Designed miniproteins, single chains, continued (4). Designs and how they scored, part 30

Each design is a single chain, and the fold is of that chain. pLDDT is the mean over its residues in the fold that is shown.

## One batch from the design tools (miniprotein)

Design m13017
Fold by ESMFold2-Fast:
Structure m13017 (fold): chain A 65 residues (1-65)
Amino acid sequence: MVPLLSPEELVDLLRENVRTALAQGRDAFEELLGTMEELRRSLSPEVARRVDRVIAEGRRRAEAS
């Protein structure tokens, strides 16, 4: 899958989705993680690494609470 947004715009959008999912609860967050993992498999390694950082940031936020 090729994103229509720039890598920065995609990362920003995913960070907002992570915040929203975390606010909705664990089920929503895990569903989003599954979606992001599937998306990552379809991206170039460079873009996938940016997505991995968003996933890690979301997990850190969940664990820090």
Scores: mean pLDDT 75

Design m13018
Fold by ESMFold2-Fast:
Structure m13018 (fold): chain A 87 residues (1-87)
Amino acid sequence: SKKLEELEKKLKEIHKEIYELMMKILLEAGKTYNATFGSYISSLGKTTSESDSLPSLSKEEKEELKKKIKELQEEADKVVEEIKKLK
């Protein structure tokens, strides 16, 4: 009972962390898209434009986030196996 509740809580916390990291990746993808589109519109109007939309996450930072998500998914799978053994 107590061990099961503790493992279920841990699983919920891992899922929450995965969700937050996935949302960070999606938000950065959205920022990159909006910056690119805004630059295009600005070029049509000949307004003062920053043509360089630097993504707020580097390629290396994106790969590190993906790696962390994978590690958390593997951790969640282990917790699920432990819960299954207790049921």
Scores: mean pLDDT 69

Design m13019
Fold by ESMFold2-Fast:
Structure m13019 (fold): chain A 74 residues (1-74)
Amino acid sequence: MVWVPRGSLKLEEKDGKPVIVEVKPGTSAEKLQVGDVIKRVGDKEIKSVEEAKKILYSGPEGTPVPLEVERDPE
């Protein structure tokens, strides 16, 4: 699990999954890579990019958000 500040990631849908397409340098989000799939945000299982964006776009900028990701999703 990785803690990232809100606003450090950009997500898009790929094969129905929320995929990281952009990572802001200089933040803890550097531990993540473009192509990583978001599996969980906090205590919530992520089933769509819309769910991931709703959680990641809530609250003030810089709010730490716990993410669980997978680089080789199947």
Scores: mean pLDDT 73

Design m13020
Fold by ESMFold2-Fast:
Structure m13020 (fold): chain A 83 residues (1-83)
Amino acid sequence: SLEEELKEAVEQAKEAAKKAKEEKERLEQGDDSAVPAYVGAVIAAIGAAYHASLLGKKIGREDAAKEAVEAAKEGGVKLDFPL
């Protein structure tokens, strides 16, 4: 169902945002090998947040869409799409 797909997208956004934050901390410690993992996590967080945003608007669950976007922002990801 779209409700289940939305929940999965929110979860994916949270997991990707957490990973982005962890990899950013590695970069701050001088570990340049973290760059690919950080970039991948940022892309994953943006994609999941965007997917959740579209689904949330479509089914009237903008609260869940906002949760995914907020999670991505907590990971330091800048988003260029509206909810």
Scores: mean pLDDT 78

Design m13021
Fold by ESMFold2-Fast:
Structure m13021 (fold): chain A 82 residues (1-82)
Amino acid sequence: SLRDELFKEAEDELIAELKAQGYSDETIEKYRKALELFREGKSYEEIAKETGLSVETVRRLYERFLEKFKEIAKKKGIKIIS
């Protein structure tokens, strides 16, 4: 539950940031799908195939998402064990 709530908040904030940076609705939809697949535990290769994104783009999206997830957890006072 808490993990799902953090994933949802990180996804929402990342998507809002991408929209503010001028990413197209088509790209945003692909990124939303990629984030759903990350939650399902899919590999970068599987996500790339399903979304049409490159493996490199999927990896960088995951890195951005993970950073946002950590920032939100820290803001809420949730301890992340390194």
Scores: mean pLDDT 81

Design m13022
Fold by ESMFold2-Fast:
Structure m13022 (fold): chain A 102 residues (1-102)
Amino acid sequence: SGVEEIERRREEAGVDLEGVLTAMETVDLYAERFGMSSETAARLTGVAIRTAVAGERGEDVEVKVEDILEGPSEQTLLDAISTAAFSEETVEKLKEATEKLK
């Protein structure tokens, strides 16, 4: 189950439940708003989280095409959560982006 693995990665990365819930809501909104599969939406959400966090840290993140098209959506989201270590600023940016999708 991906939910159990996400919870474990959340604890490991020091991410609070709010960050995880915001990411999951973003996946659902991308799927509904843009008519894409939940898997594709999850991959895009994972990429967006990694890019936003890297930008905050002044680090470069290379987007892999396979992460969007072919990689497992669950693993993409887990990787993003584990690397992002959601700061309060990152969580707020995700909330703002999520609200704009509604």
Scores: mean pLDDT 56

Design m13023
Fold by ESMFold2-Fast:
Structure m13023 (fold): chain A 81 residues (1-81)
Amino acid sequence: SETKEFVLSLGFSKEVAEAIVKREELLGVKLTDLEKKLLALYAEKLLREEGLSVEEVAERLTEPIPLEESIKLLEELRKRE
């Protein structure tokens, strides 16, 4: 999918890319490129730091990102330009 290819092109793992694709499928809504970048960073953190499965991460991504986490992710995106 375009979403999977985009996320992989940013240097994220296959597991991150799969979680973002599953999140789009779960809500039936296509993400913007900025949303894909933000959610990919969050998914990477959830997979690496919290040990969640791809399926669990995809479900977590249907919920609003906590404000404190969102701020940290936006800062990280700014550094990766």
Scores: mean pLDDT 81

Design m13024
Fold by ESMFold2-Fast:
Structure m13024 (fold): chain A 74 residues (1-74)
Amino acid sequence: SPEQEEQIDQVILEVLSEAVRMLAAGEPAEVVRARALERLTARFRELGVPDEEIARLQAGFDRLLDVLVASFAA
């Protein structure tokens, strides 16, 4: 639904914001990635997102984290 899509987008932005803050603070990329994916998964389950969709969203988010980590390494 549009409402669930909006909630999913809000969760992604929230988790990305936390990841940015942690990377800026010098946290190891692997630690930030693991924590972000755990938080993302837990929040999506709370929203009732189906497991198959969570898996796809995790894969997409992991790719976003790759770009983010590369940006902080530059």
Scores: mean pLDDT 84

Design m13025
Fold by ESMFold2-Fast:
Structure m13025 (fold): chain A 114 residues (1-114)
Amino acid sequence: SMEDLKKKAEQITKEIIRKTILEGGASEESVIELLIEGLSQFKSLDDALAVAQEIYRRLKELFPEYAEEILRLIAQALLKLFPDQKEEIVARLRELFRDEFGDRIDGILEEAAK
């Protein structure tokens, strides 16, 4: 259910924050690995995207200046988890975030796909 997906997003977000605080200056690679670990429990891209969007919302609330970087890290994790669906991931993230980022969304997704 959507409520269950929100609870999973909260658990993943808390783990990212906890590890980042504990490690003090955790690398981007560490954050990507935590996102991969948390999102790997979802076998469908639809569920993974719904949880990723909720993780984005929660992290942006805490770190609004880093919204672009947060989305890039989330996109990188999704692209690594679903390598056969890269074009679909890029298209769906572009649609979901175009209103927020405008033309900047294309640069964020290009950087994530490297």
Scores: mean pLDDT 85

Design m13026
Fold by ESMFold2-Fast:
Structure m13026 (fold): chain A 89 residues (1-89)
Amino acid sequence: MTPEQQKALLRVAKKAQDAKTIKDVLEIFKEGLKEGLSPEDALKAILAGTSTAGNKELVEIAQRALEMAEAGASPEEILKFLEEKAKEE
């Protein structure tokens, strides 16, 4: 992992601690991808941040998205999942 990717992971995790909605998680995930993180690494950082904040709903969504990534889902499939869940808020 590059130093730039390590900085991106820390930024994603910190932003995820402040996330209040699934829409926030979606935007943080998009930012992680733009910074060159894999979907799995971005979602692991989001899961760490949301877990630290104690937001159970966001933890559950992040866990499900991570399971999709680990099963080989494309970034587009994960984005669609998060977009659909954000619209249900």
Scores: mean pLDDT 86

Design m13027
Fold by ESMFold2-Fast:
Structure m13027 (fold): chain A 91 residues (1-91)
Amino acid sequence: KAKENLQKAIEYLKKALEGIESGKASSREIIEYVSKALKYALEAITDEEVKKEIAKLASEAIEAIKNDDYEKAKEYIEKALKIVEEELKKL
């Protein structure tokens, strides 16, 4: 079920990016998408260093969103998305 959890993490990260780019999602909704992505990623990933990196990127993205820095939030979310996609390729 690691594959399903990584796919859900990717889906929520993409929803967060779409919400930022479209301007149609509230800050709270974008934070919820990032938080759900983190939950699914942490359930699937066993490598502790990768878990720490994703948790850090998610935390930094949420902080950027709270500060209305959507360019930085997008950068952190895109980095997290790349890591989750690479983890999915290993399965």
Scores: mean pLDDT 87

Design m13028
Fold by ESMFold2-Fast:
Structure m13028 (fold): chain A 79 residues (1-79)
Amino acid sequence: MGLKKVLENEGFGKNLTDEQIKELREKAGIPEELDTEDFTSIRSLAYKLVKDKYFGIDLMEAVREAEARIRKAAEELGL
């Protein structure tokens, strides 16, 4: 399940184009290799973005900030 389906499941627009997904990835700082079926929510994606750099309480805060950044980027792009 890619980022496109996760966004649809989270209440963002349906039938998002590959170009809209690319713009979201670039704006939110999401590497292409993380656009995989390994995540089921924006929070799961945020965890993958930060899990190798932080641990403990710092990891939880980094996940929260990354999730907020992704959601904000999607809203600013009108998704």
Scores: mean pLDDT 73

Design m13029
Fold by ESMFold2-Fast:
Structure m13029 (fold): chain A 76 residues (1-76)
Amino acid sequence: MPVVDVDLGDVEDGTTFDLTEPNTIYRITARNPTDRTLELVDEATGAVIGSIRPKSTATVLYRSGDTPARLVFRAA
């Protein structure tokens, strides 16, 4: 399965990211400069994929399926 590294830099509530490559492992690195926890959520299903603590950087892994997905960061 291919692996793709993505660095989103600073993210906030409402930041979106489109995953267009099928059957791919995305390593998504993002920095949360806010004082709130940000959850990375699959927009279609509402599933929480990962979270980034306040004022921290994290890498979240996402395995795409055969259809494009859209992820959104939401304040918890």
Scores: mean pLDDT 84

Design m13030
Fold by ESMFold2-Fast:
Structure m13030 (fold): chain A 71 residues (1-71)
Amino acid sequence: MSLVEQMEALLARLRAAVAAGAPPAEIRALMRELDAVHEQVLATGSDEERQRAAAIMQEANDLVAAYEASL
């Protein structure tokens, strides 16, 4: 699995967790995992992979913002 594919899988898990009303600790843990994989993409990825990773992070941030607004 590529790093970007790992980020896509984590984003899917984050989306499911937000939809299920998961505890804030679980949402934070998923975001930390996404940040860690994103840092690896920034260090080792191609320009295209970095752009795709940035789009995934934007979607993740939007999901978390919507989740926090519901608290």
Scores: mean pLDDT 86

Design m13031
Fold by ESMFold2-Fast:
Structure m13031 (fold): chain A 70 residues (1-70)
Amino acid sequence: SSETRKLIMTGIGQMLRGIGLIYQGQLIRDKGLADGTLDAARQQQADQLLAEGQRLFTLGREYLRQADSL
């Protein structure tokens, strides 16, 4: 149905946004570790990006689960 497709598209969109934020957080950590510049501010930024990315990925999975129930 159109409702099922909308839930799937929304779920995939949230998961992709989540993956993007996780990737950004990992890049900050990897760069900081490689050049010895991983300070408290960069750690905080990376942690926030990873947490938000995980939240969006989980939200996307919930939308996909809702679509399966239709």
Scores: mean pLDDT 88

Design m13032
Fold by ESMFold2-Fast:
Structure m13032 (fold): chain A 80 residues (1-80)
Amino acid sequence: SPVTMATALAWTAELEFHAKYFPERFREVAEEVAERLRALGEELNNPELLALAEQLLAAETPEEAIALAREATRLLLKAE
């Protein structure tokens, strides 16, 4: 639904924002967003979102989290 997609886009935007401006907190936000993206990926039967959630849980740097947040945004906008 449009509401679900807008909510998911807000999660990825929040992650990118925290990774850029509060890098000391990126892991906490990344873990929360990863869990939400995993649940959404299961609901949408989207293996790319599930793989992205796993990569986000394994992210060791804010730069990796930013790249993954941007990829999540791309996948969410492409998912129809």
Scores: mean pLDDT 80

Design m13033
Fold by ESMFold2-Fast:
Structure m13033 (fold): chain A 104 residues (1-104)
Amino acid sequence: SPLEERARRLLEEAKRKIEELKPRVSPTQQKTLEEILKLLEEALDPKASPREKHRLAIFATAGATTLVLNALLDPSTSEEVKEQLREILELLSEAEKLFLELVK
């Protein structure tokens, strides 16, 4: 599906941005980013069954979004890191909308 391919590309871009951000943040924030990466890997898992793949992708993307929001609201997060987190949040939001469209 073109929508599924687009959603997965958005998650891959979010994953790449998070991996680039990891060395620029505190050790505590690195752990949060690693948890986000795990959720994105779950959303992108090619081993997920066809019946479960869209549901798992929606829940994993929602979980990743919650962790990004928590990091964005953390007062220890620098403005430069917050700008990158906002870009990641936009990618995750668009991907979730596409996955939700796939389950209509």
Scores: mean pLDDT 82

Design m13034
Fold by ESMFold2-Fast:
Structure m13034 (fold): chain A 97 residues (1-97)
Amino acid sequence: SELIKKYIEEYKKSIEGKLTPEELEEILKKIEEAIKKGELVTEEEIEEYIEKEKPKADEVYETWKKEEQEKFLRELTLEKAPLVGRAIRAEALKEAE
């Protein structure tokens, strides 16, 4: 039990700040469920399982980062829309001369 908790905490620290709290909880829950089902019994099996899940966590982080960047850009575009419209009109007036 204590050994399993140690590996879970080490994994949590390795990906902390790379995932949302919700996504981190989902990954930890997946590890805990595998242990509960008896799929992970020895230290070696737990370590191998954590290493196997680590690349998936990185993929989830990259997806989350992209989504957050897209949300930020959409909000910024809506906020900056009046300025963009002004710039377009200025260019159109120069071409109309």
Scores: mean pLDDT 58

Design m13035
Fold by ESMFold2-Fast:
Structure m13035 (fold): chain A 64 residues (1-64)
Amino acid sequence: SRRREEEKRRLEEEIRRLTNEILKLDIMSTLHRTTGFSDDLTTRLDQRRDDLLARVLALRQALA
């Protein structure tokens, strides 16, 4: 239906947005590991990444 197509598009756009955010966090985490930065930022980045991954999984299940 029309509403179903709109829902799919909305969820796909949200997934793409969150996936892009995860990629940015992954790059930052990798930089911290390779450069030996000593702040608590790595833990914060990992927590945020895990949260976003869980949200993407939930949205993908909603698309099924």
Scores: mean pLDDT 77

Design m13036
Fold by ESMFold2-Fast:
Structure m13036 (fold): chain A 98 residues (1-98)
Amino acid sequence: MEELVELLKKAFEAIEKGNYDTAIEYIDQAIKLLEESDDPEAARAAVDGIIEYLEKRGEKDFAEALRRQVEQARSPEELKGIALTALEGLRDEARAKK
């Protein structure tokens, strides 16, 4: 859990600094940990971290959309899917900005 949260914080810091290659590396590591995790708290921690980051950047509409998806998730598997999709989106954005 702490490793996943730490990777996400490092990824977000790298994006803020324009270090997109470093950000992609940390996002890929976070995706791998989340995919291999059977801990339902891992998906929740990932989504909460992403929402916090989006709010910090003023992307309120995206943060609210993710909150609604989390609220509507009916299983740990759905929540994990939401978290993975959000991380993949951030990775694609980082690649586009290189």
Scores: mean pLDDT 83

Design m13037
Fold by ESMFold2-Fast:
Parts: C-alpha cells; structure tokens; sequence
Structure m13037 (fold): chain A 67 residues (1-67)
C-alpha cells in the first residue's frame, strides 16, 4: 500500500472534509482517506499509484465544486 499527504487549494469546513473523504473512499483501490480541514491537507492510502493519483484528482475536483 502507498500513503501520500497532499496539500489542498483551500481550507475546508469539517462537513466538507467528511463529504470529500467519503467520496474519495468510494474510488476503486483507495483504502483510507484522512482530511485535516484546518491544515488544508489530505492523507490518502491506496493499493496502487494509479488509485492514489485518481484520489488526488478527485479531492481537487470536489474542493473546487463545493464552492
């Protein structure tokens, strides 16, 4: 398994963090997601580099759409 911490484009509310984590966890090959709303970071655990990259892209997309 691969774990990576990524920086988010903005700070999130606790509610936004929960919704994004849930959506990302539904992606194939994603095994864990931890979002820190205050630090604007997400830590992703995935089975493959491809799943990790998909999770990163999904997080970024959702952060932009929730505004």
Amino acid sequence: MITKTVKLPRKLSMYEGIEIARAVLELEGVKGVKINPEKATATITAESEEALKAAEEKIRELVEKIE
Scores: mean pLDDT 79

Design m13038
Fold by ESMFold2-Fast:
Structure m13038 (fold): chain A 89 residues (1-89)
Amino acid sequence: MGIIKEEEFTDSDGRKYRLIIHAELDEERREVRFSVFVEDLETGEIKKAVYRRDLETGEVRRVSGDPLEPEIEARALEMMDEAVKELLA
């Protein structure tokens, strides 16, 4: 079963976002797929991106969707790492 991580994130400018990561194990490909949603809590704008992590190398790549701001992407990558640890426990 997939894992869902949700967090409220405040950037360096004090702007607040809701980050949601849906992590699912793809055993045939030996990858974890992440669906990432970033909601701007002031505007309601939602960005969507899909990432994959290779379980053998640990390499993470964005495969589709919107580019995320570097500060938001850095936090999302940390949340993805936490989700993988829960999936593999």
Scores: mean pLDDT 84

Design m13039
Fold by ESMFold2-Fast:
Structure m13039 (fold): chain A 113 residues (1-113)
Amino acid sequence: MEEVKKIAEEILKTLRELKDAINQAVKEGKSVEEIHRIAVELSNKISELVDKAIDLATDPETIEKFVEIKKLIGEINALAREGLDQGIPTEELAKRILSIIDKAIKIVEEILK
């Protein structure tokens, strides 16, 4: 359980780093390509951490929450890709990604309570 908690704390830290990086990129007028790069890089790191947490977790409720986080991270990656392909405006793309990040943060906080 301690190892799962440490991974959950690292997931929370990386989600907050992703949120801050997206907000800063928008504030600085960065391109959709930069938003995509940030989202893919950090979400891939989070996905690897989530997979490790699922492998180590023994409690079904905790496993279910990590599976939910993994799904949300997949949605961030898909949305970032779609933003590039369909030319979604940077602020709108960032707003949609941030909404998914906030949902993931809430679930991690429930694991860590």
Scores: mean pLDDT 87

Design m13040
Fold by ESMFold2-Fast:
Structure m13040 (fold): chain A 119 residues (1-119)
Amino acid sequence: MEELKEELIRRMRELGLSEEEIREVLETLELIEREQGEEAGREAAEALLEAVRAARSREEALEIVEGARRANEAVRIREEALAAGVPDTEAARAALNAELRARAAELRAELAARKAAIA
């Protein structure tokens, strides 16, 4: 996992992504791993690494950042609810986990489609 993250960071920097853009991608991976487990986190990291390896420009790499932002939105909604004093209920956790799983699947599909378009 750490080696995958290091390679991902290195490649994103080579493509001209900012530290803030790179952070958004890494935060998405950490959120997936935390909420869905290590296997889902590893699958997401591997898919992202393949996509950044295939990317040839900053513009192509920005599509990866957009995918990461969509996955992060589900967690952001939960964090805002918690900040407003809403208890972290079992139902809320189940809903978040379902959304994160859906977002991880969407990201993998987008990355696979991008890889096919480049090939």
Scores: mean pLDDT 69

Design m13041
Fold by ESMFold2-Fast:
Parts: sequence; C-alpha cells; structure tokens
Structure m13041 (fold): chain A 70 residues (1-70)
Amino acid sequence: MKIELTPEQEWEFEEGAAFLALAIERVFYRKGLMTEEERQAFIDRVIAELRQRFPDHPRLEELEKRLREW
C-alpha cells in the first residue's frame, strides 16, 4: 500500500530527510572523514534532487541557504 501524501506533507518529509542526511554527513565532516568539497558536492546533489521533485516550491531557496550555512 502506497500512502498518498499531500504536496505539503511530501515536501515536509523530503525536507526532514534532507536535514537528517546532512546531520549524519556533518558528523563525518567534523570527524575529518569528509572534505569540505565532498560536503558541498553532497549538498548540491540533495538540492538538485529536490529541485527536480519540487521545482517551484517557495521554501526551496531558503532550504538551500540553510543547508549550506549548516
């Protein structure tokens, strides 16, 4: 059974998943297991995927800024 999510719920889940993935990666970055360049490349991939799924979402630019500053 696939659960049908509203567009708002779908965005909230994907936003949460992006932050969780980056929280894990931030731990590796802080421990010296990842370079700054590798971290930025990961953020680029996450944002690109979100842009493909939610190209006109008003929170997308804010999310990108928050992820890069985090």
Scores: mean pLDDT 72

Design m13042
Fold by ESMFold2-Fast:
Formats: sequence, C-alpha cells, structure tokens
Structure m13042 (fold): chain A 104 residues (1-104)
Amino acid sequence: KKLYLSEEEKKELIEFLKKKAEEAVEKAKELAKKFNEEYADNKDVKFRAKAIADVLDEVAKSIGHEILIKKLEEGEYEVEKLLELAKLLGDEETIKLLEEIKKK
C-alpha cells in the first residue's frame, strides 16, 4: 500500500526545501564573491577549477531543491516517488527526512 505525505508534512517539506534552496543560493554568491575579490590574482589552474566547481555545486543543490518543490506543488505526495527523486538529485538531507516519515 502506497504511503503519502499528510498536508502538514507537505507544508513542512516545502518550507524546508525553500529554506535550503535560499541557503544554497547565498552560499554560491559568497563563493563567487571570494573568487572575484580574494582570488582574482591566483594563477593556480587547479585552485581556480576547484573554486568554480564549489560555486557550481551550490547552484546544483539549489536547482535540486526547486525541482522537489515543483513536484510537491504539482501534487506529488507519494513518499516513495519523492524519495526516488531525492536520491537521483543527491539531496541527502531530504532523503533522511523522507526515510524518517516512511518509518512512522
């Protein structure tokens, strides 16, 4: 039998995901600012590549959270389907929350 999020659990998960998406955007902005202001003269290709990758990782996290929000707003409340999507997106914190709901 399929397990579905309650209306309260849906609201809490959307609020959590919105907060995490905003945190990822702010982190990406901080890392981009450091790259432009503190690391402008750094000629180490590996250092520059790592700094750019760190910015892109935070952008990818924000996009992943927004995909989950959209799925919830479109009416997907099946815990197993949301868990599969969170695993595909690598959203470890959302995976943990959904697995805790599944155990109740």
Scores: mean pLDDT 81

Design m13043
Fold by ESMFold2-Fast:
Formats: sequence, C-alpha cells, structure tokens
Structure m13043 (fold): chain A 61 residues (1-61)
Amino acid sequence: SMEERFRELVEKLKEAAEKNPDPQKAARLYMAGVLAITGYLLEGKWDEAEREAERFIEEAK
C-alpha cells in the first residue's frame, strides 16, 4: 500500500540520517526529507516523493 511504501522510505531515511556523525545535520536532513516526501504525496506524486527520498538518503550519509 501507499502507507507501507511511505513507512519504508521514512525508515530508510531515518537509518541513513542516524549514521551521520553530525546530529544537527542529520536532524535537518531527516526533517527536510520527510517534509518533501509528504509534500509530493499531498499532490499525488509518488514517483517524485520516492526520488526525493533517495536524494535525501544520499545527502544524509
């Protein structure tokens, strides 16, 4: 379901952020990523939400 896919993306983003040695940078990237994913989902743009999540996951590392 969409809810399951959203939860999976958020968990992956959280895991990537938690591995970052800078907790302030990690927190900011995690928050920005979640907001971006949610914003795209409000517009029904799942593919954009998924690509944005992947971008933040890489940036959080």
Scores: mean pLDDT 78

Design m13044
Fold by ESMFold2-Fast:
Parts: sequence; structure tokens; C-alpha cells
Structure m13044 (fold): chain A 66 residues (1-66)
Amino acid sequence: VEEAARKAAETAANALSTTLGREVKAEVTVDGDKITVTVTSAASAAQAAQAREEIERAVRKAYEDA
């Protein structure tokens, strides 16, 4: 389950890096059933928030599918 969540976060971060033209990194921390996604890198706070939402959505879907 954790592997699926991390893989989804990495895939989403790579897609966002291509879209934004800059490196986006994501870290996933699992504490029981609670998943926390931390996004490192953004041109602005708004872009960081959007990237976080996209990555969290991908992680949640992967967690549910696992």
C-alpha cells in the first residue's frame, strides 16, 4: 500500500514537473491510515497548493486501489 502511494506521488510529481517546466518533488509519509503529502518546489504558493492537490488525489486513489 505504501509503495503504491509513493509511486503515485512520484508519477504525479513527474507529470507536474513537465507541465510547469521545473522540478517538482513530493514526499509521502504514512502514519497508520493517515497519509501526508509534502510538496517541495514551486514558483509560487498557489502553484504549490495546486501541485499538492493533484499529488494528494493520485496518492488517495492509489491507496484505495491497493
Scores: mean pLDDT 69

Design m13045
Fold by ESMFold2-Fast:
Structure m13045 (fold): chain A 95 residues (1-95)
Amino acid sequence: GDVTRSVGLALRAIGLLLDAEAALRRGDFEGALEALREAVRLAEELARMGDDSLAERILRRVIELAERVRREAPEVAAEAEEIIERARRLLEEIR
């Protein structure tokens, strides 16, 4: 496996999750959703590389943060729901 690439993708995804949490603390719901959407893309790449454990961990955290956006910001609830549904579909494909 390409361990260096998997580690790099995982670190980028963790950074995006931290960015999303910081955006949520500021009330920047659009910034949070953009970071979460990018984290889902990185999780899809990790899953394609066979790094299912890291992908699952990232996707579960994305769902938690997107559900917070959906509760706190009704104006972007539909966008948050789309991210949640995409992440849940990926989790169903991962063992």
Scores: mean pLDDT 88

Design m13046
Fold by ESMFold2-Fast:
Structure m13046 (fold): chain A 89 residues (1-89)
Amino acid sequence: MEKREEVRELLREAAELVEKAVRGEVSVEEAEEAVRKALEKAEEIGDEESKELAERLLFVAEVIRLAEDEEAATELLRKAAEELRRKAL
């Protein structure tokens, strides 16, 4: 119970930071760090719902980062293509 409250609070903080990063008010790295903290705690306590929410927030932060970093965007697209090819086999 107590651990779940902690994860929910971390998710709220992470969501606020991701929203601020979208507006350019904080760095994407700061937002990603907050989301990773929430994800680690969710995994530690086995809270699948909180883990799924944290993964979605990470995806949003990653999209923001890709808009700022062309090299990171290229590498992610290459890895995604590899995974799709493996699944198509």
Scores: mean pLDDT 73

Design m13047
Fold by ESMFold2-Fast:
Structure m13047 (fold): chain A 103 residues (1-103)
Amino acid sequence: SAEEEAKKAAEEAIKKGKELKELGYDKLGDEIIKLANEILDLIDNRDKLSERELLARAIALILRAIGLKIEAELFIEDPEVLALAKEAAEAIIKAALALLKSL
């Protein structure tokens, strides 16, 4: 169930990243999709990773998502796009936290 929660949150981040690309924010959308795919890769390779490696990679993804959220706040002036970008970054954080719950 924790891995299912992580997968669902990562899939929501991919959906929101695609919406950002359709709105002309290709680089931001691609970065969101990349982070979400890295979470899906962690889920797929869970049995091949040590608990320490999973913890380190999940924390790194959370920090990168926080960075994207801060960049969005600083550089996106369109409030609808900003809300979407923040929701996408928060979905990545939620996915990574759900993976940490599986430890």
Scores: mean pLDDT 89

Design m13048
Fold by ESMFold2-Fast:
Structure m13048 (fold): chain A 61 residues (1-61)
Amino acid sequence: MSEEEFDREVAEALALIYVGIGNTLSPEEKAEAYRQASKLAEDHGLTDLAKEFRELAEKAA
């Protein structure tokens, strides 16, 4: 497995953790969790996933 593939899988797992935490929080906290997940995905080159989390953050707020 390449470093890029490993980093991508780690970023996806971490993004899911943030989203999961958001499901147990208030709407404002949920929006923050999705924004953090979006930033993490963006930092690891997952631009499509980052856009999806960004849209979820706006909808949750």
Scores: mean pLDDT 69

Design m13049
Fold by ESMFold2-Fast:
Order: C-alpha cells, then structure tokens, then sequence
Structure m13049 (fold): chain A 59 residues (1-59)
C-alpha cells in the first residue's frame, strides 16, 4: 500500500528540500500540478517527490 501524506506532511517535506511554502500556496500548487484532481487532500510519497523535482526544475 502506498504511503499517503497529509497536506501538513507535504509542506514539511517541501521545507526539508528548501521550499518554504504556506499550506495555501502548496494547495494551489497541487491544483496546478494535478489539474485532473481538483480535491487533493493527500499525496503519496512518490507524488510529493515528483512535485519537489518540478519545483527544482522551475527554480
């Protein structure tokens, strides 16, 4: 079973990778990264790491 992270855990993981975003900013970013999933409440570890990769490429 894939481990799921809450929004707060996603925010914490992003901070560990150098991205200091508020929960509101992360929520908006999730809607942009996964527009087919408008009500994202949790992410898998793999999805969160993909988001980190995307942010690094954009920075």
Amino acid sequence: MEEKLSLGEVVALLRRHGFRLSPAQVSRLLREAWPGRPNIKTLTVAETLALVGGLRAAA
Scores: mean pLDDT 72

Design m13050
Fold by ESMFold2-Fast:
Structure m13050 (fold): chain A 90 residues (1-90)
Amino acid sequence: SEEVNKLLLEMGEILLELENDPNTDMREAFERIKGIVEELLELYPELDREEIEKKLKEVEEALKNNAPRSEILEKLREVGTVIMESIDKI
Protein backbone atom coordinates (compact mmCIF):
# COMPACT_ATOMS: atom_id res chain seq x y z
CA SER A 1 0.00 0.00 0.00
CA GLU A 2 1.23 3.49 -0.88
CA GLU A 3 -0.09 4.81 2.45
CA VAL A 4 1.77 2.10 4.40
CA ASN A 5 5.00 2.86 2.49
CA LYS A 6 4.55 6.57 3.32
CA LEU A 7 4.13 5.80 7.06
CA LEU A 8 7.19 3.51 7.05
CA LEU A 9 9.25 6.20 5.28
CA GLU A 10 8.11 8.78 7.88
CA MET A 11 9.21 6.42 10.67
CA GLY A 12 12.59 6.01 8.92
CA GLU A 13 12.99 9.80 8.71
CA ILE A 14 12.42 10.09 12.49
CA LEU A 15 15.09 7.43 13.09
CA LEU A 16 17.52 9.32 10.83
CA GLU A 17 16.82 12.55 12.75
CA LEU A 18 17.68 10.76 16.01
CA GLU A 19 20.90 9.34 14.50
CA ASN A 20 22.08 12.61 12.87
CA ASP A 21 20.98 15.24 15.43
CA PRO A 22 22.01 14.63 19.07
CA ASN A 23 19.65 17.47 20.12
CA THR A 24 16.54 15.64 18.86
CA ASP A 25 14.25 14.81 21.81
CA MET A 26 14.03 11.03 22.07
CA ARG A 27 10.71 11.08 23.98
CA GLU A 28 9.11 13.34 21.34
CA ALA A 29 10.45 11.08 18.56
CA PHE A 30 9.04 8.02 20.39
CA GLU A 31 5.58 9.64 20.64
CA ARG A 32 5.70 10.44 16.90
CA ILE A 33 6.60 6.81 16.13
CA LYS A 34 3.74 5.59 18.37
CA GLY A 35 1.33 7.69 16.29
CA ILE A 36 2.63 6.13 13.07
CA VAL A 37 2.31 2.63 14.59
CA GLU A 38 -1.33 3.32 15.55
CA GLU A 39 -2.07 4.38 11.94
CA LEU A 40 -0.36 1.21 10.62
CA LEU A 41 -2.44 -0.96 12.97
CA GLU A 42 -5.61 0.73 11.65
CA LEU A 43 -4.57 -0.03 8.04
CA TYR A 44 -3.47 -3.61 8.88
CA PRO A 45 -5.56 -4.88 11.84
CA GLU A 46 -4.04 -8.37 11.28
CA LEU A 47 -0.60 -7.07 12.37
CA ASP A 48 0.72 -8.61 15.59
CA ARG A 49 -0.47 -5.80 17.89
CA GLU A 50 0.66 -7.71 20.99
CA GLU A 51 4.28 -8.09 19.80
CA ILE A 52 4.41 -4.51 18.46
CA GLU A 53 3.05 -3.10 21.74
CA LYS A 54 5.60 -5.25 23.62
CA LYS A 55 8.45 -3.68 21.59
CA LEU A 56 7.04 -0.19 22.21
CA LYS A 57 7.00 -0.96 25.95
CA GLU A 58 10.68 -1.95 25.74
CA VAL A 59 11.46 1.48 24.22
CA GLU A 60 9.40 3.19 26.96
CA GLU A 61 11.35 1.35 29.71
CA ALA A 62 14.70 2.22 28.08
CA LEU A 63 13.66 5.91 28.03
CA LYS A 64 12.57 5.78 31.71
CA ASN A 65 15.91 4.19 32.67
CA ASN A 66 17.91 6.84 30.72
CA ALA A 67 19.52 4.21 28.50
CA PRO A 68 22.16 5.46 26.00
CA ARG A 69 20.75 7.05 22.83
CA SER A 70 22.30 4.27 20.70
CA GLU A 71 20.42 1.58 22.69
CA ILE A 72 17.09 3.44 22.47
CA LEU A 73 17.61 3.97 18.72
CA GLU A 74 18.31 0.24 18.30
CA LYS A 75 15.08 -0.62 20.18
CA LEU A 76 13.14 1.81 17.96
CA ARG A 77 14.63 0.07 14.91
CA GLU A 78 13.41 -3.24 16.37
CA VAL A 79 9.84 -1.83 16.38
CA GLY A 80 10.20 -1.13 12.65
CA THR A 81 11.62 -4.62 12.02
CA VAL A 82 8.68 -6.33 13.78
CA ILE A 83 6.21 -4.24 11.75
CA MET A 84 8.01 -5.05 8.47
CA GLU A 85 8.07 -8.78 9.28
CA SER A 86 4.34 -8.65 10.12
CA ILE A 87 3.39 -6.88 6.86
CA ASP A 88 5.28 -9.47 4.71
CA LYS A 89 6.64 -6.86 2.22
CA ILE A 90 5.70 -3.34 3.33
Scores: mean pLDDT 82

